# Ledger of designs, part 51: designed miniproteins, single chains

Each design is a single chain, and the fold is of that chain. pLDDT is the mean over its residues in the fold that is shown.

## One batch from the design tools (miniprotein)

Design m1759
Fold by ESMFold2-Fast:
Structure m1759 (fold): chain A 84 residues (1-84)
Amino acid sequence: MKVTAKEIGIVKDAIVEYLPDFIKENYTDEHLSFLVGLILLTIRQEGFKATAEDIAKAIKEVVAEHPDASGYYQLSLAIEKAMA
């Protein structure tokens, strides 16, 4: 199933907003776009109905709940929460 640039942008904007220091140190903009695209494609291939907006909301909620956790761990939890 096709992932759109708009959907990638929604999730990417949430990551940049809530995990800015993690992103600045770990990913180029191109690599982040590819990572987000891969995540969205994997979710759809596995039959989960999580939208880009659901993932963005989950990122915000997980960062608020686990502010001292690593950015990688926060992102992983957000994806799992969105797929539930």
Scores: mean pLDDT 78

Design m1760
Fold by ESMFold2-Fast:
Structure m1760 (fold): chain A 79 residues (1-79)
Amino acid sequence: GEATELGRRAIQAGEDGNGEEGGDLAAEGAALAIKNKDVEGAQLALEGGLVAVRTGTGHGLYEGIGGAIAGIGAILDAE
């Protein structure tokens, strides 16, 4: 699904050292996972946010934290 694809892209961006993009993609994926009740997309969004936190510095770290929080919220909202 689209949320799952965004989550995978978030993880890849973080692994490539772009924590800022990874955090943004994770937050977008989490929002879409909530809308679609997509547990897999929510889990991947959380993973993307956490990778962004681990690899990000300055602004990327803050966006990574936001993405991780959004991912947690999406998982909790999914039925």
Scores: mean pLDDT 76

Design m1761
Fold by ESMFold2-Fast:
Structure m1761 (fold): chain A 56 residues (1-56)
Amino acid sequence: LDVNVVAAHLQQVFDLPPGTARLEAERLLARYDGNPLAVLAELGLLPREQQEALEA
């Protein structure tokens, strides 16, 4: 999962400036060691059924 893609989603969902969105995207990727499913779950971008599987 690319940091620029995560930053773009943060801008869209939370109306963040590009610089702030990029920093938050980098923090999310670092926190989850680049695990795309964990990052997508944190952002609320996974379908409900897949998010439930990660949280169970």
Scores: mean pLDDT 66

Design m1762
Fold by ESMFold2-Fast:
Structure m1762 (fold): chain A 85 residues (1-85)
Amino acid sequence: MVSLLEAADNAGIELSEEEREIASTVFLSQDQWMELMTAMLEANFSLSDEELAALVRSLLPSATDEQVETLVLVLKKAVEKLKKE
């Protein structure tokens, strides 16, 4: 199980101090990460913020709005990095 903060740091994603604190409270299992990545790949990484939030809420129904928003932000930044050379 890996925190969202550790995943963001490993991917070189910049977060504000407030976002880092929230990300440290979000934990995903390997299976949850794989399910999330599979869904994003099937959508060709073209999901809107609202669609990403809905997907996150389906995988993490106990997550707070703040945790969902932070995870969506990290995913958006990760996708943008994957599209760069």
Scores: mean pLDDT 77

Design m1763
Fold by ESMFold2-Fast:
Structure m1763 (fold): chain A 74 residues (1-74)
Amino acid sequence: SAAEEAVRRELERLLAEFEARFPDDAAGIRYMRAMRDGAIRESRGASEEEGEKIVRSFREFLEAEAARIEAQRA
């Protein structure tokens, strides 16, 4: 559906930004890729509103992982 495609594109965009920001953090990249795959599975049959919530949850996981990586490098 259009909603599923919109979720996939936004998740892939957010993941690409994360990978560009932390290119050397192999563990963080693997973790976020697994989260993306889970979110794509969850988006099957989702409404536009449900898709927005899935993207929001993914962004929250991404921000938490980014904060963890930055804290380890401080």
Scores: mean pLDDT 88

Design m1764
Fold by ESMFold2-Fast:
Structure m1764 (fold): chain A 95 residues (1-95)
Amino acid sequence: SLEEVKERALRTLEEIYELFKDKMTPEQKAKFEKLIEELRNSEDVDEMIEKLNEIQKIFTEVVKSTELTPEEARRFTALSIELAGIQYELELLKK
């Protein structure tokens, strides 16, 4: 269950990254790559939630500084909803 939730988180985050990578600064890309690796290697739910929140802050900065097409905005909204559900599932996996 935890591994399944983590794999869904990683996949959803990679989909958002694919959507935004051409709009991201080199610094934002480097931070994303490091945080994704930390998330992938984490076995602690609290750490996973923390890394997920840090990655979401990067995406929020991209959205604030970049004009999205209607298609990109729709896709990002759908992926953000999926990510919120994943965070909720991680919270339920806490003791």
Scores: mean pLDDT 85

Design m1765
Fold by ESMFold2-Fast:
Structure m1765 (fold): chain A 114 residues (1-114)
Amino acid sequence: SELEKEFEKGLKNIEENSDSEAELYINKAGLYINLFAETGNIEYLKKAYEYLKKAYELAKKEGDKEALRKVQEGFLLLSELASLYDEEEMKEISKEAEKLAEELSKETGFSLKS
């Protein structure tokens, strides 16, 4: 399918052009969020969440404030998207992503909009 070919091309470009492992995982999360937006398949949003968590751990270990900022933005977006779904696992992801974004606000100096 065209969507599958676009995904494979996007993945290859991300793998070839990411400056760090943290950036690679941030960009992969973004790609899965785009797939979720096009398909409505919650499995893609779950994959995006897992990649953002991996990116967070790496960025935290590296002290990469720019990567931490991007991860915070990603968790906020993911929380908002997951909150639109009635499935219990999506409600859990929404709450966990919001909590992680709040924890990140202390590390990046960015305030969450209440």
Scores: mean pLDDT 81

Design m1766
Fold by ESMFold2-Fast:
Structure m1766 (fold): chain A 76 residues (1-76)
Amino acid sequence: HMDEEFEYEVRLALVLIGYAVAKIGLKNKKTPYTEEEKKMLEEVDKILDSPNLTREDIERAEKILREYFKKEKELE
């Protein structure tokens, strides 16, 4: 029953939540990779600022956030 519009909105909401969580985590970061992590979040911010945010843009943001959280785990 999930149509394209509903899928888009759900994925966008998850990206926004992930982005917010990542930003909060980054502000308290004390380990290496802080600059790389900051650049990743800046790239997500640019995607989300697009006036024509597409499904492909959401997929790009999802990939960046996935890589960001992988780096967080590597620093454990």
Scores: mean pLDDT 73

Design m1767
Fold by ESMFold2-Fast:
Structure m1767 (fold): chain A 70 residues (1-70)
Amino acid sequence: MTAEEILRAAREALERFGPTRAKLVLSIMALENPDLTEEEIKRIAVEAGLDPETAEQLAKAVVNARKIRE
């Protein structure tokens, strides 16, 4: 999946179902795309409509989850 596809899915989830669903969708898609960097995940989250602090925490959580799975 491209970053643009993930951004679109996260934005739609936020607009229709709210921030909890948007964070879940973003986390799953970011975990399925290990090539996405912490900085890219944060950028996608902010552009989707999440606040910068929440976006940073989400990006760090995803990157840390990847390390545990390795």
Scores: mean pLDDT 78

Design m1768
Fold by ESMFold2-Fast:
Structure m1768 (fold): chain A 95 residues (1-95)
Amino acid sequence: SNLEKGDYWLKVGDYYYERGEKEKAALSYINAARMYLKAGDFDKAIEAAQKAIEAGSPAAGYIVLSEVYRAKGDDEKAEEWRKKALEAGAPESLV
């Protein structure tokens, strides 16, 4: 399931983060966040996106946060995160 795939990628992200491999950790956390979003687990998607930001991928994390809040129907928060993603260097095609 997408939830089980999210849990897998979250553990992979934690593994790399603890070892200082922050780029691999961030990519794994973004994969987890997208799987949680597909599963409809918005709280876990937000947690994984925040971990990706902490691991050094703010643009990608902000993109996922924008997608999560849009899926929740919170257009105001979705727009706030979209703008932060653009400011952090996200291409317009991904926001």
Scores: mean pLDDT 90

Design m1769
Fold by ESMFold2-Fast:
Structure m1769 (fold): chain A 94 residues (1-94)
Amino acid sequence: SLEDDIEILAEAFGLDEEQVELLRRAAAGDPEAARKMADWLESRNTVLAKSVANLLRKASETTDPNFNTLLVETAAGLILIERGVERVIEERER
């Protein structure tokens, strides 16, 4: 669900309540909310954050909530893949 996807992003990037609300607005087709979240994520300077920022920057170019919801879902999927890879690496190093 969209709420589950938002929770995945919030946990991955340590989002506060205001940032979670911006992410909900971005998914609903608010281009300004999407732009603010993309700019913040780019400032985190990690490969994962830059990839998610690129998806939200695409969301900032449209007001289509169906397309923007799909972009947020895709971002959550990228986070889950990255977490899976890191967990496998950690298990091998133990």
Scores: mean pLDDT 81

Design m1770
Fold by ESMFold2-Fast:
Structure m1770 (fold): chain A 94 residues (1-94)
Amino acid sequence: SALDEALARLEALAEEIKAAKTASEAFDLVVRMAELVQEIMQLPSLSPEQSAALGELADEFVRRFSAALAAGDRAAMDAVLDEFLARVREILAA
């Protein structure tokens, strides 16, 4: 249930990021998403391999999202976010 609750929170944060009207609002939500990923990485149900993969994925997400945000490319921001959530689900299902 802790994992399911965390996934639901990530999904809700993703919808809030897509609805964000300012770069500052989007960035604050991305920081909250990264914090939630760090909480997930510490769950005792995760393997060390899953935790490491999530950490690497979170770092790539922040870099790619920040680049899209700096470019003002909303389509790229949404694509990076959707890819991130899909890959989180794949790692957690492994």
Scores: mean pLDDT 85

Design m1771
Fold by ESMFold2-Fast:
Structure m1771 (fold): chain A 73 residues (1-73)
Amino acid sequence: TAIFLSEEPITARQYAEREGISVGTATKRLNALQKQGLVKKVGKGYLFDWWAYMAQAHLRNREEDRRRGEALV
């Protein structure tokens, strides 16, 4: 289910405008996210897998809570 997953790839310039940062900073951030598997390079742009990011964040917090539950119960 992909409300934004089917969006067209964004360029570093468009990302910079959205975040209010320089194109150079946007490119560095997108490269870092690509190394983490959160962004895929597609042609001339980058496609952000926001669902994967949210799923990872949710699983991480849930894992922490379950570890506490196992230790305390």
Scores: mean pLDDT 62

Design m1772
Fold by ESMFold2-Fast:
Structure m1772 (fold): chain A 61 residues (1-61)
Amino acid sequence: MSSILLTLQTEVNEVNDQLTATQKTILNEDFEILKNTSDVEKEIGAVLSIIGVLEDVRLKQ
């Protein structure tokens, strides 16, 4: 497992109780892309999407 995937999963777990149903759906889709893709551009897109959700959660509280 990549260090990026591990770090992002850890951060998501720390804020899991603060996530909306919509945010959980987006994160699940992004993590599936990260786990299954060999395309670097898709991997970067998924990472940025996950970071965006984490920022939204942390700033909206």
Scores: mean pLDDT 79

Design m1773
Fold by ESMFold2-Fast:
Structure m1773 (fold): chain A 86 residues (1-86)
Amino acid sequence: GPDKEKLLKAIGLILRGIGEEIEAEMLKEKGASLEEILKLLEEALKAFEEAVKLAKEGGDEETVKEAEKNAKKVKEKLEKVKEEIE
């Protein structure tokens, strides 16, 4: 069967990344600096990328898909924030 410890860590990282994205959206509504928003989105991306790695090693295709989907979305958000800073 799949490596349960790696999958639990992957799921935990997905939840962390989602929480960091939600915090970034709340900061946007409050008019926080683009630098603060960028930091949270970069942390979310790192969490999702590690989740993809652990989910692949853990052998669960659905967790891989969810982590990859979230990584793609946060990369697009990061590109937009970086364009505003440039």
Scores: mean pLDDT 86

Design m1774
Fold by ESMFold2-Fast:
Structure m1774 (fold): chain A 120 residues (1-120)
Amino acid sequence: EVEKAVKETEEKIEEFIELAKKLSEEQIIEVARWMGEKAAEYKDKSEYERAKGIGYLGMAQIANAIALAKDPKEKREAELRIEGIKKALLEIARSSLEAAKAILEAAEEAVEKAKKALEE
């Protein structure tokens, strides 16, 4: 059911945002770089692959915006950017169950990467 998958996707994106805020600037930039590299592995061959690549790219952009938000001068602009990217990802997720699942999987991997960075 698309609505359930979209809700799970939104919850996972929010979980990532809260975890990423706890990371140092260096750690969050590393997470963003890893997600960007994952996005490059996915080609426009199917709706699932396209959505998965968009999911990774969106999560990388959110991570970079969170890093930017650590500068007080950039915080407002960064917060607006995070909300805009989140909205765009959720709109794509609403287009089909396949898209929602692909973006959810990308968000789940972002959460796991952030959790590992916090293990100290």
Scores: mean pLDDT 85

Design m1775
Fold by ESMFold2-Fast:
Structure m1775 (fold): chain A 78 residues (1-78)
Amino acid sequence: SSREEALRLMEEIQKLGEEVAEMIRNNAPKSDILKQLDRARELALRLLQISKDDPLLQQAAQHGLELIEKLKKQVEEA
């Protein structure tokens, strides 16, 4: 169901966020960090699509996308 998919996507996005934070702390290559951020963006976009009828999930997905794009810019400019 879409609800089960949304919960799974949220868990995957959270796990990727933890992984990216660890990569940044360990000075991982910029290209590797950006690859994981691109993956997180794909999942957040999917969450946004399936959450169109849930305003709270829609806002959470949108906020997540904004944070991902901000972090991508910071990594690219570093």
Scores: mean pLDDT 84

Design m1776
Fold by ESMFold2-Fast:
Structure m1776 (fold): chain A 69 residues (1-69)
Amino acid sequence: DELIARGRALLARGRRLIEEGMEMLKEDPSKVTEAIGTILRGIGLATEGVLLLRKADPALGEAAGRELG
């Protein structure tokens, strides 16, 4: 339960960073390097979240992993 909660929290934070990077690019396309950096950080956090979910429940982790990519 606690591992699932932590995994979901990391997944949500990672997704927020990806959204922030995409919004940055929409506001100012010249910030592509900064936006890509933010997106990659988000992917890293989301991946860690998926790994925690897989540790708690392999099926739940697989589903979350598919949703990311």
Scores: mean pLDDT 80

Design m1777
Fold by ESMFold2-Fast:
Structure m1777 (fold): chain A 66 residues (1-66)
Amino acid sequence: GPLPERPGPDFDETARLVAEAPPEAKENMILGAEWLGDPEAAEHFRRTLEDGSPEHARRALEALNK
């Protein structure tokens, strides 16, 4: 599979948890990304809040990592 063998940050696993988070937590993640100066991550978190998609959550996490 495409997953890393050794332990480390797993954006797919984290994205699933983010997508399952309550709306208040997702809204806080948007504000956090904006505070960090990452508008791309903020937009992806906003889309995650709107549709609950783990794909958008993963893109937000990837944007924050850059």
Scores: mean pLDDT 75

Design m1778
Fold by ESMFold2-Fast:
Structure m1778 (fold): chain A 66 residues (1-66)
Amino acid sequence: SSETITRLSEEFNVPESLVQHFVNNGITNEKVLRAEISILKSQTPGHRYIMLRMMGVPEDTIKEFL
């Protein structure tokens, strides 16, 4: 639901558009979403950028997250 996207966005301090991108690409399970976001946040900014680009995340969303 949209409430899950907003809640995860606020909890992890990431753009809602990033969480929405994961959901749109088939990651709908909250535990998996939490794991993916945590992995991204554990990376250096350079590695995060590469990973997000490989996942097809729009540049505007990547810049908001970095």
Scores: mean pLDDT 84

Design m1779
Fold by ESMFold2-Fast:
Structure m1779 (fold): chain A 81 residues (1-81)
Amino acid sequence: SSREELERERKENTDYGNQKAKENGIKRGEESANKAKALGYEELAKKLEDLTNKLKTSSNKDHPKLLDQISKLAEELNKLL
């Protein structure tokens, strides 16, 4: 039905927003990993790289969890500055 098509389109728009959040999360993860390496926090950099790589290959179900984990590690890095 046309209503199901509109609901699908709305979901596609939400999925697009989620994909943009994923792209931003990847960028933040990569930038934070590079910053951690530059500062000598090699273990934190490795964790950020590993999570960022998982995010790149993840399913939609895993995106929010991986984004949250990357954000927490990036915030941890900022507390060390």
Scores: mean pLDDT 79

Design m1780
Fold by ESMFold2-Fast:
Structure m1780 (fold): chain A 68 residues (1-68)
Amino acid sequence: MAEKIVENVKRLAKRLGVPEDASLDERVIKLAEKGVITPEAVRKLAEAGYISEEAAQKAIEIINSLPK
């Protein structure tokens, strides 16, 4: 299940100009800044061990700070 989220994150990050060699942490944070990833997806990636808990917390904080 989390594998599909990883594939989607990599595809979207590439479209936003994030290098392919960037970490998943860096890609997830960039997607959060653009408002194209959900807090639920971020949590699932952290639970599966694909991203760090610190990156997940920062991404969720960014998403929650975005205009509605």
Scores: mean pLDDT 79

Design m1781
Fold by ESMFold2-Fast:
Structure m1781 (fold): chain A 87 residues (1-87)
Amino acid sequence: KEELKKKAEELREKARELLMESAEYGVLAISHASKAVSLERDPSGSKEEIERERKELEEYNEKSGELDKKYKELLKKAKELEEEYKK
């Protein structure tokens, strides 16, 4: 039972790391989205800069989503182990 508890705690710690990393990429995505909107509203705005900001937004959103998915998978596995060592 103690080994399963330690394994569940390790998985929860890994899940927290992934959640924080996912949140960081989410914040970066929001920053790039804000910049793209600002550039679009500027009549002298560079189309190349707008496309670059939109590409960064897409890349960071994708990375954030993949990390969130891994976080949920690890969290589910940790909960399963927790239920197992409670028996």
Scores: mean pLDDT 82

Design m1782
Fold by ESMFold2-Fast:
Structure m1782 (fold): chain A 68 residues (1-68)
Amino acid sequence: SKEAQLAAFIESLIRLGVRLVREEGVPEEEALAALRKAVTQYATSLGLSEAEIERLVAEAEARFREAV
């Protein structure tokens, strides 16, 4: 499903971002900005509403902050 694909994509991005911050010294704010952009672009390409995109971005950012 589109929902499952989107969830898997977000999870992969969070895992990548955490590794980049912890293992490669990428600034947390830079990783967050990249995460926000990638989630927004992909969700927009799937035709999600602005409200749905904002919610998904907020959830992804919160999960990333908890994981770092």
Scores: mean pLDDT 86

Design m1783
Fold by ESMFold2-Fast:
Structure m1783 (fold): chain A 65 residues (1-65)
Amino acid sequence: MEREERLIEAVVEAYTQPERSYREIAERYGVSQGTLSRLVRGEGTGRNRELFLEALRRAGVEVEE
C-alpha cells in the first residue's frame, strides 16, 4: 500500500474510531504520528490537504471547503 493510501486509511480510522490512540493507528498503517495528527486536525498544505479531503469523503463526512 502506497504511503498516501496508508495516510488516508489512517485518517479514516481516526475519524471512525476516535477512542484509538494516534500512536496505535500510526503504527498500524506505518505512518508518522505527527502527520496523522495534523491531517486529522485539518492542518497541512498542498497534497496533505488533498489526502485529508479524500479521507473525509471515504469516511462519509460531508466536507464544506
Scores: mean pLDDT 73

Design m1784
Fold by ESMFold2-Fast:
Structure m1784 (fold): chain A 80 residues (1-80)
Amino acid sequence: MEKKKKIIEIIKEAVERFRDRLTPEQLARVDELIKKAEKAKTLNEILQIVDEIMGLLGEAGVPPAEIAELRDKIYEALKE
């Protein structure tokens, strides 16, 4: 499913962009969530995992504006 791959790609790019802000524990949790998203069978499951990853990025101190931009990119991918 192309939407799934695009959403996962956007998340991976965001995690790499903010890697220096994440603790080793937060990075390990995000990596687990990405693997879970890759195994997810439905788009709704992927979106729930995405919301959890975005929550972790917020806890890591990623600015709200950056989280909003990430959310917009994911929602744009959903429109396709």
Scores: mean pLDDT 80

Design m1785
Fold by ESMFold2-Fast:
Structure m1785 (fold): chain A 81 residues (1-81)
Amino acid sequence: MEEIVEPDEKLRELLKEAGIKSDKVTFGELEAALRRYFEKHGLVNEDGSIDARGTLLGEILGKDRMTFGEAVDAAKKKMKK
């Protein structure tokens, strides 16, 4: 069962850019939004790694390069309940 939680302000800005306008999201919606954000900005490298350098995602997570799983896990830790 997924909980509805309130994202941090910077994460909310990323979610809005990914097309989510709600102030609260489920973890499933968060994962889907991150995937959509990566695809929209072409952040996925040929090896499947994500280059978030200079993006809002990089600012939110404090990392320039990561896997999709690392991005999802880090974003979940930025959610407020």
Scores: mean pLDDT 68

Design m1786
Fold by ESMFold2-Fast:
Structure m1786 (fold): chain A 80 residues (1-80)
Amino acid sequence: SKEELLKKAVELFREELRELTGGSLSDEAIEAGARAGAEKLVELLQAHEAGETVSTEEFGLLPLRVALETALALQREQAA
């Protein structure tokens, strides 16, 4: 289901963001980034199932970019 895919994707991105940033991001930033990345991944999967062309780069890199950008944006807002 979409809910189960989102849950698994959030867990994976949460783990990856923690490993990549080594505690420099708040838990709130990690959660926001993980959810944004998971939602982008599900969006790309749904686009692919609808017959849209989704590149290997988009599948492999775009969800992680969205996750990192979202986490960093929230961290910046909290620091302001």
Scores: mean pLDDT 82

Design m1787
Fold by ESMFold2-Fast:
Structure m1787 (fold): chain A 67 residues (1-67)
Amino acid sequence: SKEKAEEAIRQVEAFATELASRHPALDAAKEVAGRAETLANQSEDPEVAKALRDIAEKFRAVAEALA
């Protein structure tokens, strides 16, 4: 449900924060987008999958802007 989608978003945000501290912004954005997309494809919950795809799209846009 929506609460599970929010928890999945929090997990991706924590991953993004850790990556951003150690990687160039472009590489970090690409890694976050890839991770979120993989998790979305593995999710059986449509709300969780949608939230993760929205995050992946946002970070893909950031990566394109930084390239």
Scores: mean pLDDT 78

Design m1788
Fold by ESMFold2-Fast:
Structure m1788 (fold): chain A 65 residues (1-65)
Amino acid sequence: MDSLIDAIVENAKSSPEETTLAMVESITAVATEEDVDFLREIAKKLREMGKEESAKKVEEHLAKM
């Protein structure tokens, strides 16, 4: 789990906002209630990196779960 989060974070750091948003959409499309903690950690890391739009997308999906 940690290595997957780290891979997502590193990809987001080196990718433009559009690419990060597409990645987030793919992750949220397959996410279930079991993934809530995973998604919260991703949203937090994205905000810390300044990827506010991507973080907001994850947070909005979490609000609907």
Scores: mean pLDDT 77

Design m1789
Fold by ESMFold2-Fast:
Structure m1789 (fold): chain A 94 residues (1-94)
Amino acid sequence: SLPEAEELPPEMRRAVDARYRYSRGEISAQEAVDAAIAAVEAHPSDLRAVRLALGVLLGTGDEDGLERVKEIAMTKGGIKEETIEELVREGRLV
């Protein structure tokens, strides 16, 4: 489940909003992906931002976006690849 939007930094809050709006058919998959990537670019070392972005990207099926988020989290955020792989696995579980 996603954290409550009102307690998050603005970029993460926008990504939460974008995910819900996409699930309701209110925005395009590209708009949701853009919001997810922006959240990780703003907070690359914050696992909340990475987990939130991965949730959006797994929901949209955007594999290029997944690789982009992984690159940002690893190169700018210093997050280990194994940690990202664990978050992706968690996001794929129902």
Scores: mean pLDDT 81

Design m1790
Fold by ESMFold2-Fast:
Parts: structure tokens; C-alpha cells; sequence
Structure m1790 (fold): chain A 64 residues (1-64)
């Protein structure tokens, strides 16, 4: 979907890895649909502290 593709592009700017951006985007979309909350630090331990902070900031502005 256009929404998923836009999300992936924004996440790519944060994590610098297309496959990782795709997985994070899918998890965000699943959480939104199911009303679940993922701990991204534990699910994606490959994220640097800086990338995690940027992701959290991005998600706080995401209209869920």
C-alpha cells in the first residue's frame, strides 16, 4: 500500500537498511491493526541507540 511504502521510505532514512526498514514497517502496521505494542529495542537489537531514539521520535508523531 502507499502508506506502507511511505513508512518504509521514512524508516530507511533512520536505519539505513531496506530489509530492516521493511520488517519494522510491517511490525508497526501489525501493531496498529491489532492494538498491540512492540518493544522495538528487544525485537530489533541491531538498532543503535541513536537509531532507536530517532524511531521513537518518529513514532510519537505518527498518527495512529
Amino acid sequence: SDQLEELQENLLQIVGDAALAHKIAEQIEEDRRNGTSTNFATEFPQLTPEQFKQLVQYLQQFDS
Scores: mean pLDDT 78

Design m1791
Fold by ESMFold2-Fast:
Structure m1791 (fold): chain A 94 residues (1-94)
Amino acid sequence: MKEEVKKLIGKELLSDEAREEFRKLASEAYELVEKDPEKAKEIIKKMLEILKKHGANEEVVALVLGLITLLESIEKGKSLEEAKKEALKVIKEL
């Protein structure tokens, strides 16, 4: 999954409307990652569909990889604080 998301880095063709929807989905996923991980996962999948259709720049890919890492860390039983550290590490490696 993460390697496939990195391959989406290229020409971003997101409209202002699609970018706003993407930001809304990112905010929802972040709020749900601890409260409802399965719902957060569904939202992340919707974000990936938008990126596959419209392309992504490095910042957008970093955001999605961060959310995936955050979710995986929470699912493994890590605290939100530790999960955030793992997500930031992945973002910095882009």
Scores: mean pLDDT 76

Design m1792
Fold by ESMFold2-Fast:
Structure m1792 (fold): chain A 91 residues (1-91)
Amino acid sequence: SLLEELEKEAKKLIEAVENNESVLELVRLANDVLRAARELADSIEDPEKREAILAAVRESAEKLREALDNNDREAVKKTVEELLKKVKELA
């Protein structure tokens, strides 16, 4: 499922943070998470749920950009965990 793909990509990013992978690798994985979340939103027929997930993706994209620009690995992990939690509650 698209939710399982999002969970898989999010787990990869969290593990990369915990394993002290390069910022370049974190950027690639963050883009994969955001793409998976957008694909999930696009699959949702309920326009209220779709918009809520897209809003969460937009907020997370900005937070991830700021965290990665500042090399704030803890903020990267926290942002991804919060996005996953919110998407699971909305989907």
Scores: mean pLDDT 88

Design m1793
Fold by ESMFold2-Fast:
Structure m1793 (fold): chain A 69 residues (1-69)
Amino acid sequence: MSPLEVVIRNAAAEISKLTGVDAEELARELLELAKRGDYEGIRRLLLSLGASEQVAENVVRAIQTALAE
């Protein structure tokens, strides 16, 4: 599993706990957005699910770090 996939799966599991959405479905959506470099799309998706701005920013940062390595 790539570092990006690990980060996305962990983020999806945490957001699933906070919002009640399916972690596997969320992980797929986040991975597609990350592959496109659509960080604003990631932030908007998480906010629409009820995550805080701080949580959304932390997820975006973790994904950017995984892609930079």
Scores: mean pLDDT 81

Design m1794
Fold by ESMFold2-Fast:
Structure m1794 (fold): chain A 73 residues (1-73)
Amino acid sequence: DASPRALAVVKLTNKLIKYEEAGDYEKMEKILREAVERGELTPEDLRAIATAFRALGYDKGAEIAEKVAEEME
């Protein structure tokens, strides 16, 4: 049912939540940038992750995802 990209985004989001809860924002940014470099994330995927993070109260993680998305213009 889920495309390989959709599954990868879900797995990555779950990994990022662990780093957000740990306060490891440097590692979160590195993981997001590496996923972008591998072509695993589009700007739309990053904005979806940011929206999900804001809904969970993870404002700092959301800001990082939004910044990486903006740099992909």
Scores: mean pLDDT 79

